# Designed miniproteins, single chains, part 65

Each design is a single chain, and the fold is of that chain. pLDDT is the mean over its residues in the fold that is shown.

## One batch from the design tools (miniprotein)

Design m2163
Fold by ESMFold2-Fast:
Structure m2163 (fold): chain A 129 residues (1-129)
Amino acid sequence: MYAREGDLEGVKEALAQGADVNAKDEYGYTPLHLAARYGHLEVVELLLKNGADVNAKDDYGRTPLHLAARYGHLEVVELLLKNGADVNAVDDLGNTPLNLALHYGHEEVAELLKKNGAKLNPNAKPLPD
């Protein structure tokens, strides 16, 4: 998928050819999930501008904000929050984006999330990794 690789022109061409900006792959990932997971800021911006659902959930109940927080992509986290990402969305294990940022040691992301009203879920189940 072009969004996974950060291919901005490939994403533009796919959308111009009528690709569904919110199409899910075999794991329930939308293009926005993949761009957020891999930190492709310009692709995230393009997808949001073309109507990507900022709060779409994958097969694990994760939003793009969960993935950006888990992988420490500070600028992507900021952009998603500015576009209405639910800072306190919970995945299927009960993890909020803040739970993931702290578990994976992304302190600057954790501080940005806290500044935007993020809360920990103390009852989150153990992470699988």
Scores: mean pLDDT 87

Design m2164
Fold by ESMFold2-Fast:
Formats: structure tokens, C-alpha cells, sequence
Structure m2164 (fold): chain A 76 residues (1-76)
């Protein structure tokens, strides 16, 4: 799931990857997709309020990485 989110593999994410699953750093696939700029994976949904171990939401990771469109979508 996390590798698919990082690579932008929309088909793998649609096939039943849990966008709310957390890794050891508290990152969800939604955090990783938002930080990597994969708008199509972000559009699949997931918990936009989820925070990683640093207290960052997916929208904050997108903004820090320069993906303003993704950050705006997640902040709606």
C-alpha cells in the first residue's frame, strides 16, 4: 500500500489498499500520496484529519512538498 501510494499506482490503491492504515511513523498511504503529488490517489479518499508522529496531516505534507492543488483539495 505505502509503496503503491509513493509510486502513484492508482490501480493497486483501488484494488483494496487501506488509505487509513498507519506505518511505524504514523504515516498513512494518503500522507505519502499527498507528499508525492499523486492527486488521483488522494482523490480516492481517506482520513484527511489523520496526523503522523510529527502531528502533520496529509494536506500539510502536500503543502510542504509544493503540491498546492492537493493541499487545497484536502483542506475543503
Amino acid sequence: AFAAASAGDLAAMRAGADLNAKNGNGLTPLHIAAGAGHLEIVALGGDVTAKNLNGATPAQLARMMGHEEIAALLEK
Scores: mean pLDDT 71

Design m2165
Fold by ESMFold2-Fast:
Structure m2165 (fold): chain A 119 residues (1-119)
Amino acid sequence: GAMSELDKKLLEAAELGDLEEVEELLAQGADVNAKDEEGRTPLHLVAEYGRGDALKIMELLLRNGADINAKDNEGRTAFDLALETGNEEAAELISRLTGTSVEEARKPGAELGPLLDAE
C-alpha cells in the first residue's frame, strides 16, 4: 500500500526496538497508527518482536494515540501477537490497559469448524 517514508521508517524502528528512532520519527509527524502490507501497526510490530526497548516504545506509542485494539489483516491485535511470541511483558502491559484477561487470550490456533455458531 501507499505509505509515507516516515511511516515506513516508524514501522521498521518499532520492529527493531529502536526507541531513539521511534521518538524522532513521531516528532517528525509519522503516523503512530501507520499500517504495513499485512495491516500491522508499530504497536503490533513492537509487541510481536519484543526487541530492544520494546516496553518503552509501547508506552510511547500508546501515549501518542496508538490504537491498542487495532487488528492486522489476520484479525490479530498487538496482544495476540505478544502472546504468540511469548513476549509476556508486552502482553501484561496491554492486558492491564485493555482489561483483557489471559483466559480470553487462549490459543487462537487453527480454526475449529464453521465461522459461525451452528445455532
Scores: mean pLDDT 76

Design m2166
Fold by ESMFold2-Fast:
Structure m2166 (fold): chain A 67 residues (1-67)
Amino acid sequence: MSPREKALKLIAEILNLIGEILELERELEKLLKEENPDKEKIEELKKKIEELKKELEKILEELRKLP
């Protein structure tokens, strides 16, 4: 696999992860606007967003290391 082909695949994965993160952040915002927000669900969403952001950072590091 060429560095260019690998870079394009990593970019596609990055875009997909960003999309997932944005969707979860929208769900979190909706929950936070509720009169009685579900604290457990808020914590679950925050944890999942954090895990996806860590995965995104790893893929960005791989992209950075390509020649």
Scores: mean pLDDT 83

Design m2167
Fold by ESMFold2-Fast:
Structure m2167 (fold): chain A 59 residues (1-59)
Amino acid sequence: MEPIGARVRRIRQALGLTQQQLAIGLGVSVQTISYYERGLATPSLDVLERLDLLEAQAR
């Protein structure tokens, strides 16, 4: 199982998004996306559910 930070980055790159664009899509700050990708913070359940929807779009 990949670390959550690696998963966030992979989904973002698959969608061709910047950290700012992903932050807008998830309803969080760009700093929060940076923290997720660096493993300094864990997304809430609501954010994880939104991320799962974005991953489905990257299929």
Scores: mean pLDDT 79

Design m2168
Fold by ESMFold2-Fast:
Structure m2168 (fold): chain A 155 residues (1-155)
Amino acid sequence: IDELSPSELRDALLEELLKGIEALNAGDEAKAAEYFEKARAIWERISNGKVEEVIAAFERLANSPDKRLAAIGYLGLGYYALIDRDFDKAREYFEKALELAKEIGDEFLEAEALYGLGLVALAEGDLEKAKEYFEKALEIYKKLGLEKAVERIEK
């Protein structure tokens, strides 16, 4: 029996977040709310109905002395802040994840943080800044051979 993989659920989550952000930029608040609710439902499915426990887990990871675990924690908190439409917090978390990823030389986590910052910039209506972040993430994903991540960024 076919279950959606964690990566497929993540791709679905990011697709709904992107549609919600695009609706916000178009001034369609009703569609934005619909897409953010779909993103929340996908997040709840990823969390196996334990969304509060997963948030607490990401908070623990973000406070870890292990920089890689801290970067992963901040990525999770950043995506949840996007779902909650707290774009200021989402930016803060993705910036911290990016800093940590660069310190440890983890190009994959760096690309993930850059993609998150691109989504935040897009949500704020800063199309030029969003493009810059997405192009930087795309360059890293291509270097790593991550075909699905490349497809996700290409419009």
Scores: mean pLDDT 76

Design m2169
Fold by ESMFold2-Fast:
Structure m2169 (fold): chain A 97 residues (1-97)
Amino acid sequence: MEEVKKIVEKAKETARRYVERLQAEDPEIGARAQKAYDLLYKQMEEAVEKGNIDKVIGAAISLGLALTRYAEQASPELAEEARRDFDKIVEELEKAK
């Protein structure tokens, strides 16, 4: 679980940076991204607390998809970066399983 917790911390920090970049590009889209982040981050934390790696992976996938969709509305270039970063995080979580 310590390895999973480190990957989750990295996922949180990555997601927070994308929310901040979205807020800088378009405050309205950024606000919606922040709400998605808050909800899905809470789900991810609860899954870590319960030791449910499959739920952690599911929450990470959902968070990546939500942020990529909002990024696509504000900046297609940012959406491409977000997809790659979250794909890597999901791969790291799958390997830690």
Scores: mean pLDDT 84

Design m2170
Fold by ESMFold2-Fast:
Structure m2170 (fold): chain A 152 residues (1-152)
Amino acid sequence: TEAGEYFEKGIKAYNEGKYEEAIEYLKKAIELDPENAYAWNNLGQAYYKLGKYEEAIEYYEKALELDPENAQAWNNLGQAYYKLGKYEEAIKYYEKALELDPENAQAWNNLGQAYYKLGKLQEAIEYYQKALELSPNDEQARANLAEAQAAL
């Protein structure tokens, strides 16, 4: 379909780091197929990559209205709130992502980072350890764990 062609062009542009081009294609995809939750989520991701976190939130919320079981969109929503310094909201959305996909190592690491920013070091350590149980070679989660342990 024409909507599908624009969606594919948007994903390709996003993967090539062409975020403004991705936005133009994804907006055209949504104009033709406004019920495509994936297009709304990817539009949010493109805005997030440009540092436009408030716009990213609006598009993630639209994706979740259409598909509330999209664990990735809940995690993405949490990351956008985290970038705005809204750590308690970020935690809420990471927890929703983990209810849907408890094996998402990245979401556990993100949850730990939000607790770390709130000064809740013991909880941060526990969540970083959970991320490393699921992904033992995650150097970022390992570094985050070491930093949180050193801050005790």
Scores: mean pLDDT 93

Design m2171
Fold by ESMFold2-Fast:
Structure m2171 (fold): chain A 119 residues (1-119)
Amino acid sequence: GPMVPPSELTEEQLREAQAFLDFLNDPNSPYRPLLEEKLEQYMREVEAGGDVNAKDWRGNTPLHYAALLGDLEAVRWLLERGADVNARDIYGFTPLDLARLAGHDEIVELLLEAGADPE
């Protein structure tokens, strides 16, 4: 769907958007715990029978968050449950793109082995 304007975002959605931007530029961002909690929430929802490829308002899947955070165990867990390695967010970023931007080389290798498009 269309991107929600900043004036219509909830306080939680604004914090999540800021945390994502800060993390892309600084892996030691103070917002890292918020992204980790969000990933844990998504993984709990998947374990409860939710869609492993469910997208948030930014088009991010749980695999996007796991790749961004460098959570190797979460990446493996999601891939075992049929996570789409080539899912794109609203900006066109894949989990592979986020892993590369964050410098998580082991996650990059794992995603390529799982069939991620390198191009």
Scores: mean pLDDT 77

Design m2172
Fold by ESMFold2-Fast:
Structure m2172 (fold): chain A 58 residues (1-58)
Amino acid sequence: GKLVKAIKDFTGTHPFLLSFKKGDILEILKEVAEGLWKVKNLNTGEVGVIGSSYLEDV
């Protein structure tokens, strides 16, 4: 899928949220709602949902 980069750190405690660090490369799997995407963190192998405001194009 499309590759994007996290612009800041985030640690989620909610079961659907992805945790990531600034600079992590994420693969977009699908859009689940407007501005919310299911992504895979290529650094950790974890899959979860994040807001588009945390992302920039690589």
Scores: mean pLDDT 78

Design m2173
Fold by ESMFold2-Fast:
Structure m2173 (fold): chain A 84 residues (1-84)
Amino acid sequence: MTEEQLEKLRELFEKYDADGDGKLSGIEMKLLVREMLEGRGEEPTDEEILELIKEADKDGDGKIDWEEFLELVEKKGWLSEEAL
């Protein structure tokens, strides 16, 4: 990932982190993932989004932190240079 891609993702993460606790709730993560995929012309189902959230939640605390979010984005290839 480039520095510019990291900054864009951090800004998007912080946009949905309404609590300012550095973590996204399942609802906030669902909105963020939908915004990212819709920006790519994709229309994910609720089931697909829930599977992604469960995959990202490494800590099992019901929230997605910045590191878990980045790992998910990298694993899914959402940061291809041709798409950003």
Scores: mean pLDDT 72

Design m2174
Fold by ESMFold2-Fast:
Structure m2174 (fold): chain A 85 residues (1-85)
Amino acid sequence: SLAEQRAAALARIPELSEESGVPEEELRAALDDVEAGTAGDAHARLVARALRLEGLAPEELDAVLAEMRAAGFSDAQLALLRELV
């Protein structure tokens, strides 16, 4: 689930920061916005990077995007995330 993915990402923020090049503070803020359902375009991009969406199979990507929709992401934000893969 998105909540389980968020919990796993929080536990590995230092590793994700080193792998993605995104500062730890930005990854934490992006994950907090995902949980709150308030993520903007910039936060959507950071979440995509933190969740490693660019490497996912189409079926796995669709499942994650469906959970993000349930968390409050707009269709425009989800379309932007699809452009990153």
Scores: mean pLDDT 64

Design m2175
Fold by ESMFold2-Fast:
Structure m2175 (fold): chain A 58 residues (1-58)
Amino acid sequence: MILKAIEDFEAKTEEELSLKKGDIIELLEVVDDYYILAKSLKTGKIGKVPKKVVEELE
């Protein structure tokens, strides 16, 4: 599933993925109710991002 960042997100730990608004990411896994594991299609980096900063891209 492909998602788009709807706001900027700055990683605070090495496990998190930094995003800029408009970045396209691939959903790899749902971690919990608040976070997903995603891969940046721009950089190829993988990390956790809050669900609230992304939306589904069709």
Scores: mean pLDDT 82

Design m2176
Fold by ESMFold2-Fast:
Structure m2176 (fold): chain A 89 residues (1-89)
Amino acid sequence: AGQDDEARVLMANGADVNASDKWGNTPLHLAAAAGHKEIVEVLLKNGADVNASDKFGRTAFDLAVMMGHEEIAEELLKAARDSGKDLTI
C-alpha cells in the first residue's frame, strides 16, 4: 500500500480516477487507507466510484474503517448516498 502518490498523479494528468491497480485498488482506496482526507475529497469531486471493491471485496469505506480513519469513512458513506442521487460513474 505504498502507492498514495498514485492518487495525486492521476488527478494531476486527468487520468481515470476509477482506474484500478493489479490488486483492484483505486486511488480512492489508497487515499482512504492512508488517511489523506484532502485527496479523498478531490477524488470524490472528480467522480471516484465509492462502491469500487478491491480483490478482497473491500471498498474505500472498508479500508478507512479498518485503518481507524472515521472522518474519512463518514465522508465516503455520505458520498455513496449522494452518488445514488445525482452522479453516474
Scores: mean pLDDT 71

Design m2177
Fold by ESMFold2-Fast:
Structure m2177 (fold): chain A 62 residues (1-62)
Amino acid sequence: MELEAVAKVDTTAGRKDELTLKKGDRLLITEELPDGFYLATSLTTGETGYVPKELLEDIKEL
């Protein structure tokens, strides 16, 4: 699965494998996980990690 999404808010990674987000950052979503998480890569920083779904908006298929 490949989707693009936009971060709704600024956040700092609170856990080892979470992404740090800035509001308006674009992310490539590669996997949807149980319990409301995506595995995503930041198109701004190139970092890959887990993101809570509620922090993302404007989800589109590529």
Scores: mean pLDDT 78

Design m2178
Fold by ESMFold2-Fast:
Structure m2178 (fold): chain A 115 residues (1-115)
Amino acid sequence: MEKERELFIAAYNGDVERVEELLKDPELDVNATLGDIGIESSAHLGLTPLHLAALNGHVEVVKALLKHGADVNAANGVNGDTPLHLAKRFGHEEIVKILLENGADENALNKYGEK
């Protein structure tokens, strides 16, 4: 879980080089949630590195995570937001395109009925 914590920090900050280095570890869970690493805030429960990269507009981090098996349709535990919901909400059009090209469900609804 130590490397998963570093992956969250690197994904949040857009540190592509650090993300790629961490993803070379075959034991790293690219789909770990913030809850899995002990961050149990209701606002952060179920967020994956892909959610944080999509939230913050880090195009190259999103590409790196998807290449290494990140679940494009991972839903957070609070409101069911996927990375696509976050990219659309924050206006990251290139990330929206990348997520859709990688199999994001454009019809997925969160708890509020948002696509």
Scores: mean pLDDT 79

Design m2179
Fold by ESMFold2-Fast:
Structure m2179 (fold): chain A 155 residues (1-155)
Amino acid sequence: SVEELLERLRRLERRILSNISNEEARELIRRLFERLREAIRNNDRKTAEIVLQALAWLITRFLPPEVALPLLDELEEIARELDAGKAVHTIRLMKAILSDPELKEKFDSIPAEKFLEFIEKQMELELNDKLEKLDNEVARKLAEILVEAEELLKS
């Protein structure tokens, strides 16, 4: 039921927030979960898919692999139930990054403030159907990491 899914999301949110010390990341995650619950209530699959992708990126950046991987497994199950194929793919890429210490180190080398600004701006562009792609140092670095993660998924 929708009510059971919303309760699963509240439990997932609490588990994620209990493991993140960065207050700006915590605040963004709270806003994203509120938006995700609203999208689910309104059967807004597009918004749900975009928000699930943003959550996957934040989990991967701000948590160590041993904490992040079980949380991403649960997020992937939710994304599959919502038929959010792009979110499923993004979550699988994030799991690949977490499973490779070198890729995780590269991902973590992006300053937290710049990473949060990138996620908020990218999400805003996607929610407004803007085809504009961010072309800056953070975007280029993330694109390189994602190419390596895609190769790991094929092996």
Scores: mean pLDDT 88

Design m2180
Fold by ESMFold2-Fast:
Parts: C-alpha cells; structure tokens; sequence
Structure m2180 (fold): chain A 80 residues (1-80)
C-alpha cells in the first residue's frame, strides 16, 4: 500500500517516489470524480513534498497538474 511505502521511505529518492505516487493517485481520483479522496491524497503528498528544500520539479509539476484538473472539475459543476 502507499501508506506502507510512505512509512518505509527514508531516503530523498524514496520520499520523492512516494510523493509522486500519491499525486498520481490523487489525479486518478479527480478523474473518477472522487474529490474528497483526491484531496486527502494531495494533503499526504504535500507533507512529503514540503520536506524538500527546494521542492523537486517532478513533484511540483504533478502538484500543478492536480491543481489544474481540480479547477476544471469545479468549473464543470458551475457551468450547467
């Protein structure tokens, strides 16, 4: 499970990999319309990402992608 991977991650490389997996799962949950699950996954990913100084570009790109998808989903709900 992602939670087991998160708890086992000790190196920067392992933490980057887990953060990317959490963002990828959040993106998939948005695509399914599961906004609450996506938000929970994003919060977990961001806690890992915020441990980096600076945040790696790979992680930042995924955070941006998730933000854009979340905004599009919100707009679709308003424009009936």
Amino acid sequence: SLENKLNAAVTPEEKEAVALELYEQAIEEIKKGNLDEANDLEKKAYLVASSFKPIPKNILDKEIELGVLTLKHAVDKVTK
Scores: mean pLDDT 79

Design m2181
Fold by ESMFold2-Fast:
Structure m2181 (fold): chain A 74 residues (1-74)
Amino acid sequence: DPRLIVPAIYYALRKKGVKIPGIPDDVEVTPEQKELADKLLSVPVEELQKFLRDISLGKLTPEEAVKKVEELLK
């Protein structure tokens, strides 16, 4: 589900030790969000931050972000 990409990126960044304003330390995640986030742990922090920025600026749709993550995991 492309809508899960943004919560999954936040979870992955938190696991990598990045502090994100407004995200609680014990944020609730679904099993699907956790599974996607675990895959994102192999992606560099800089790349994950870029995805969040590009999505927030409308440069990437959630669907395009999922596709780019799949390319990075190849």
Scores: mean pLDDT 71

Design m2182
Fold by ESMFold2-Fast:
Structure m2182 (fold): chain A 60 residues (1-60)
Amino acid sequence: MMELYEAVKDVLVDAPSILPFKKGDILEVLKEYEDGMLLARSLKTGKTGLVGKDLVRKIE
């Protein structure tokens, strides 16, 4: 089963390692890092990148 998270705010950063998204977007978490970063994929765009853990909330 996918680890799904919902974005709690917009992130509109054009940075090579950062995943841009809008509030309410659903992200698949692929990996969790020790520094509070997640490697995630946007289900809306198919792009992968790093997301701050505080910017998303786990879906049940």
Scores: mean pLDDT 78

Design m2183
Fold by ESMFold2-Fast:
Structure m2183 (fold): chain A 69 residues (1-69)
Amino acid sequence: SLAEQIRRATADAVLQELRKAGRPLSQAELAERLNTSQAAVSKGLRLLEQEGRVVRERVGRTTRYALAP
């Protein structure tokens, strides 16, 4: 479906942005960098987490996402 294509495209864009940044990024930072909504980024991050490509890191009160080792 179109929704599945959009989720995959967003996930791929998130993955590429994490590679470029070379550091963990928050959902808000990813949304800003990709010029898209936090909701779209959240859906892409969920897919990447399910695939084991991204890990969630909690640093104090901030949640960040990093490429899986």
Scores: mean pLDDT 86

Design m2184
Fold by ESMFold2-Fast:
Structure m2184 (fold): chain A 61 residues (1-61)
Amino acid sequence: PEEYYKKGDYEKAAELYGQKGLEAKRQGDRDSANLYMSKMYNALVDAGKEDEGRQKVLEIG
């Protein structure tokens, strides 16, 4: 995910962070889930998709 974020591919970075957040949530790892959901949201904001980012945080959280 970080590689895509660094090269400006924010939508792909958000997709991969969202997948990691969902995996962490399924494992009961709240700290990692919160970290990856935060990174997903920030990537979607940088992509100009803040509303989508809010919705996806609610879906995963």
Scores: mean pLDDT 80

Design m2185
Fold by ESMFold2-Fast:
Structure m2185 (fold): chain A 61 residues (1-61)
Amino acid sequence: HEGKIAVATKDQPARLPTELTLKKGDKVEILKVVNENYWLAKSLKTGEEGYVGSSALEILG
């Protein structure tokens, strides 16, 4: 999934400073799949990078 675009399926506030805050409909680029539950992503809206729970994302395409 690295290099793919995903969309946030729900609002997801950052729980830790290293995590992204996402709103439903926000698009991210997946930079690294750390494990099945935790991905490093870049917000296409803000350009900020951070970790996000994979359950909040849907891969586009």
Scores: mean pLDDT 79

Design m2186
Fold by ESMFold2-Fast:
Order: sequence, then structure tokens, then C-alpha cells
Structure m2186 (fold): chain A 98 residues (1-98)
Amino acid sequence: MRELGVELLEAARAGDVERVRELLAQGADVNYQVTEEEAREFGLPDSYIGMTPLHLAARTGHKEVVEVLLENGADPNAKDVYGFTPEDLAELNGHLDI
């Protein structure tokens, strides 16, 4: 489960829509949030703590991945460790169409 969550996070960040669909079909948690321990274990930046796959897809402007995640029950109001929603991260990174 944790491994699927991390793979989903990376697929969302990369814009790999096919991999996102495959991981969700395998039971990956669409609302997976990076814990402090998992960030340490997998070498993820501290800024990823509390982030969901939707946060990273929005941050990177991968619109099709955002749509797939929302179709599968992703919470658009989830907040990362700094209190930012996926929409906030999209705006901060210039992706106004997400």
C-alpha cells in the first residue's frame, strides 16, 4: 500500500496518465498523503510532506492526471503541511487552467 502510494505520487508528478490509471486500478489510495517518515525513507523533499498525488499533478500542470485523480475521488480541498490545496499550488506555479 505505501509503495503504491509513492508510485502514484511519482506518476502524478511525471504526468504519466496511463501509470496513474494502472496504480488506481491496483488499489492505490487516491488520497495518499506523504508522511514525515515516508519522505525520509523514499528521499522525498520536506515540501512533499502532507501532499497528495493531486497536489503534485496540480503543481506540475498535468491537467489530464488532475482529471483522472478527481474522477477517482481525489479530495481537491486536501492541504499539505503548509496549508496549501492543490489549486493553491497550481496558482503558485502558474498553472491557472487546473
Scores: mean pLDDT 78

Design m2187
Fold by ESMFold2-Fast:
Structure m2187 (fold): chain A 63 residues (1-63)
Amino acid sequence: EQFREAFKEFDKDGNGYISAEELRTGLSLSNIPGFPTDEIIREFDIDGNGQINFEEFVTISSV
């Protein structure tokens, strides 16, 4: 639930994908102290195409 809402906030195109850069920027704007943004982004970008889908987002959050 919370992950889906967060994902939608970053999904500018509404196509089910978020750019890794956009997610990094969004996390920085949220000012979450101590959150390892760059490390998380690298883990999220499993496809290596600079985009993150909902399944990747949830998978990283679940482990």
Scores: mean pLDDT 61

Design m2188
Fold by ESMFold2-Fast:
Structure m2188 (fold): chain A 90 residues (1-90)
Amino acid sequence: MELGLNERLLEAARAGDAEEVRRLLEEGADVNFRIGVEPSPVGPTAGWTPLHLAARAGHDETVAVLLEGGADPEARDGAGRTAADLRAEA
């Protein structure tokens, strides 16, 4: 059940659905959940958190909701990038 919440949180963050992000965090989704880190990175977003996805997509409102929900702005992806680094490169 919690695993499905984390997957939905990643999708909502990528889509910029700030209201769904808030609901999922309230339901217990892990705001700092990471995609495809050890042991088996899969896909081009290995190590990304919901904050990384929202920042890369330019969803500033969703980024704010995630930060209010306790997202770690210092969380690094598999390449050592924070969400702020990805937002600056977008």
Scores: mean pLDDT 72

Design m2189
Fold by ESMFold2-Fast:
Structure m2189 (fold): chain A 78 residues (1-78)
Amino acid sequence: MDPRVEQIYKILALMIEENKPLSASEIAEKLGLSQSTVSRNLKILEENGAVERKDGKYSSKLSEKEKEMVLEIVKELE
């Protein structure tokens, strides 16, 4: 899989698992990625309606079915 696509799915899976608003720095630390990489990917996800930003933190906007699909994809990457 493309490393950028893998990073996007890992970010989404983390947000689903934590089930709370997360900052770009918190996501970066938990996934071992740079803040710039996470911020860029979060912007792409926000522009595609997959996440929302409030008070400098990001939350998933995915349906329950979309969340299940993301978690299944990430499971195949492990």
Scores: mean pLDDT 81

Design m2190
Fold by ESMFold2-Fast:
Structure m2190 (fold): chain A 60 residues (1-60)
Amino acid sequence: MGLIVEALEDFEGKTEDELSFKKGDLLEVLEVNLDGYLYVRNLKTGKEGWVPVSYLRLVE
C-alpha cells in the first residue's frame, strides 16, 4: 500500500479530474505534483482523482 492520508474536511470536486471526499476518508497517494494537489484513490469507494493537499493529513 502507498502513502495514506486522511481527509480533514469534506471536499467537492469542481471538475471531472478532481475527487470528492468526506471528512475522515482514507486516501492512498498515487502521484504528487508541485501545484499543491495529490492524485489519490479513496479506499472506501475505489475512485481516483486530484485533491488539494491542504485538506489532508498524513496518517500516523
Scores: mean pLDDT 80

Design m2191
Fold by ESMFold2-Fast:
Structure m2191 (fold): chain A 101 residues (1-101)
Amino acid sequence: MEETELMRAARAGDVEKVKELIEKGADVNARYRAPPDDPRYGRTALHEAAEAGNLEIVKLLIEAGADVTSRDANGETAIDLALKNGNYEIAKLLREAVEKK
C-alpha cells in the first residue's frame, strides 16, 4: 500500500487538508506499505505528524481514533518519533492519550 494523502497532509502540517480527509472518511490508522527497506514502512499519519512536530494534527488524529500504540517497521511508536525529534509537547499529549485507556 502506498503512502496515503492523510499521511502526506499530516507531514506537511496541512491542518485544513487533514480535517477534510477525516470528514471524508479517511482511514486514520492506514499504514504506509513500501518495500521492506523503506524506513517509513508501517508508519501511520500519526507517526508522520509526531515526527514533523504538527501538534494540532496530532490532536485531530487522536480525536478521530488514531491508534497511539501503532509501531512502524523499526518498532517505533509516534511517541518514540516525537521524542527522537525533540517534540516533547506532542510526546506528552500522546502519553496522556494512552493513559486514558
Scores: mean pLDDT 80

Design m2192
Fold by ESMFold2-Fast:
Structure m2192 (fold): chain A 159 residues (1-159)
Amino acid sequence: LEEEQERIEQEIIDTVLSAKRPVLLVHNELSPREQEIVEKIVKEKPDLKAIVPDSLKDSETVKFLESLGIEIIYVKSDPETGLLDEEELRKILEELKPDLLLILGPLRKEQLLKLIDIAAELKIPILLVVPEGILEEELAELKEYAKEKGVDFRVFRLV
């Protein structure tokens, strides 16, 4: 139902707005629903920063983020695997010291496992927003791994 989707979006927004230093990680092109969430966050948090793979530099997503005045920090990605450079990402997160990392866009399980490892070392809570169609089994594995690593890992599904 439309009301359920609106409640989930508002819960995501409220969670991010409760953080003192939220940082956005965009791994792929943002859907219209994800764009709506970002617009609502940036209205209250105009100092929001976004970490974006350099493969997206000429994308509509980057143009959208720039139009909102969001500071974009590019991270290198492997052209064959799409995986973010772990050392560069770690350095960016160490400099930004986010109290919440909001992850938007479809991500590979391998990338999420690496992000959980970095978050464990740096003690960064993760809020993952997943599109409809992600398998519950994959989410269960990620939640278990985060728990083993002692990471505060919250997942919201856009329905």
Scores: mean pLDDT 84

Design m2193
Fold by ESMFold2-Fast:
Structure m2193 (fold): chain A 125 residues (1-125)
Amino acid sequence: MSELDKELLEAARLGDLERVKELLKQGANVNAKDENGNTPLHLAARYGHLEVVKLLLENGADVNAKDKNGNTPLHLAARYGHLEIVKLLLENGADVNAKDDNGKTPLDIAREYGHEELAELLEKA
């Protein structure tokens, strides 16, 4: 992994929108993976960085990329209760039926973590 890709992963984790823009313009791989298989989109979705999620999707981020545990960005947004990010991922073709390595869908995760409004959204998707 290049230093540029490593910096993109960190900027996405921190929600540093301007740094993400600069790194993508410099040719950072929007679908770079860390040691756990997380892409920038996984990290932005996990930490609730809506504007970074939007920018990554506009730059060709794989909405259905899986980390080493089989989690998609949608699983992580559902786990952490990021309703607006879940909506945005679904609008961009996120697979609502994707299963993690424990056989759990994003809906199963939302229910497990008590995110009722988010679970209702995923049931209708």
Scores: mean pLDDT 92

Design m2194
Fold by ESMFold2-Fast:
Structure m2194 (fold): chain A 117 residues (1-117)
Amino acid sequence: SRDDELTEFLRAKGLEAAEKGILTGGSPTDLHYAAITGDVARVEELLAAGADVNAKDNLGWTPLHLAAAMGHLEVVEVLLRAGADPTAKDIFGLTPLDLARRMGHDEIAALLEKAIA
């Protein structure tokens, strides 16, 4: 069927992207998911348990990138206090600040600008 042909084409393109090394070797952590959802209590629990605050997923995103993109100000503050790197770049060369600006999260952008100064 046409759907089978599209599925195989997309799979082949995914493999080509992986072979070209444009994806990182990282996997999303529980801390990445807590940052996406804005779950402050879960972020604090995971950091207290020794979660890597600067872990990168397969797109090079850290938890700070995801919190900044999603507009979760309190999670951004918690991650920065825990030693999150505000200068970390994803596979596209974008920092958490770049994502906050792109998404229009002005208060998060101001906080991140202060963190990198």
Scores: mean pLDDT 78

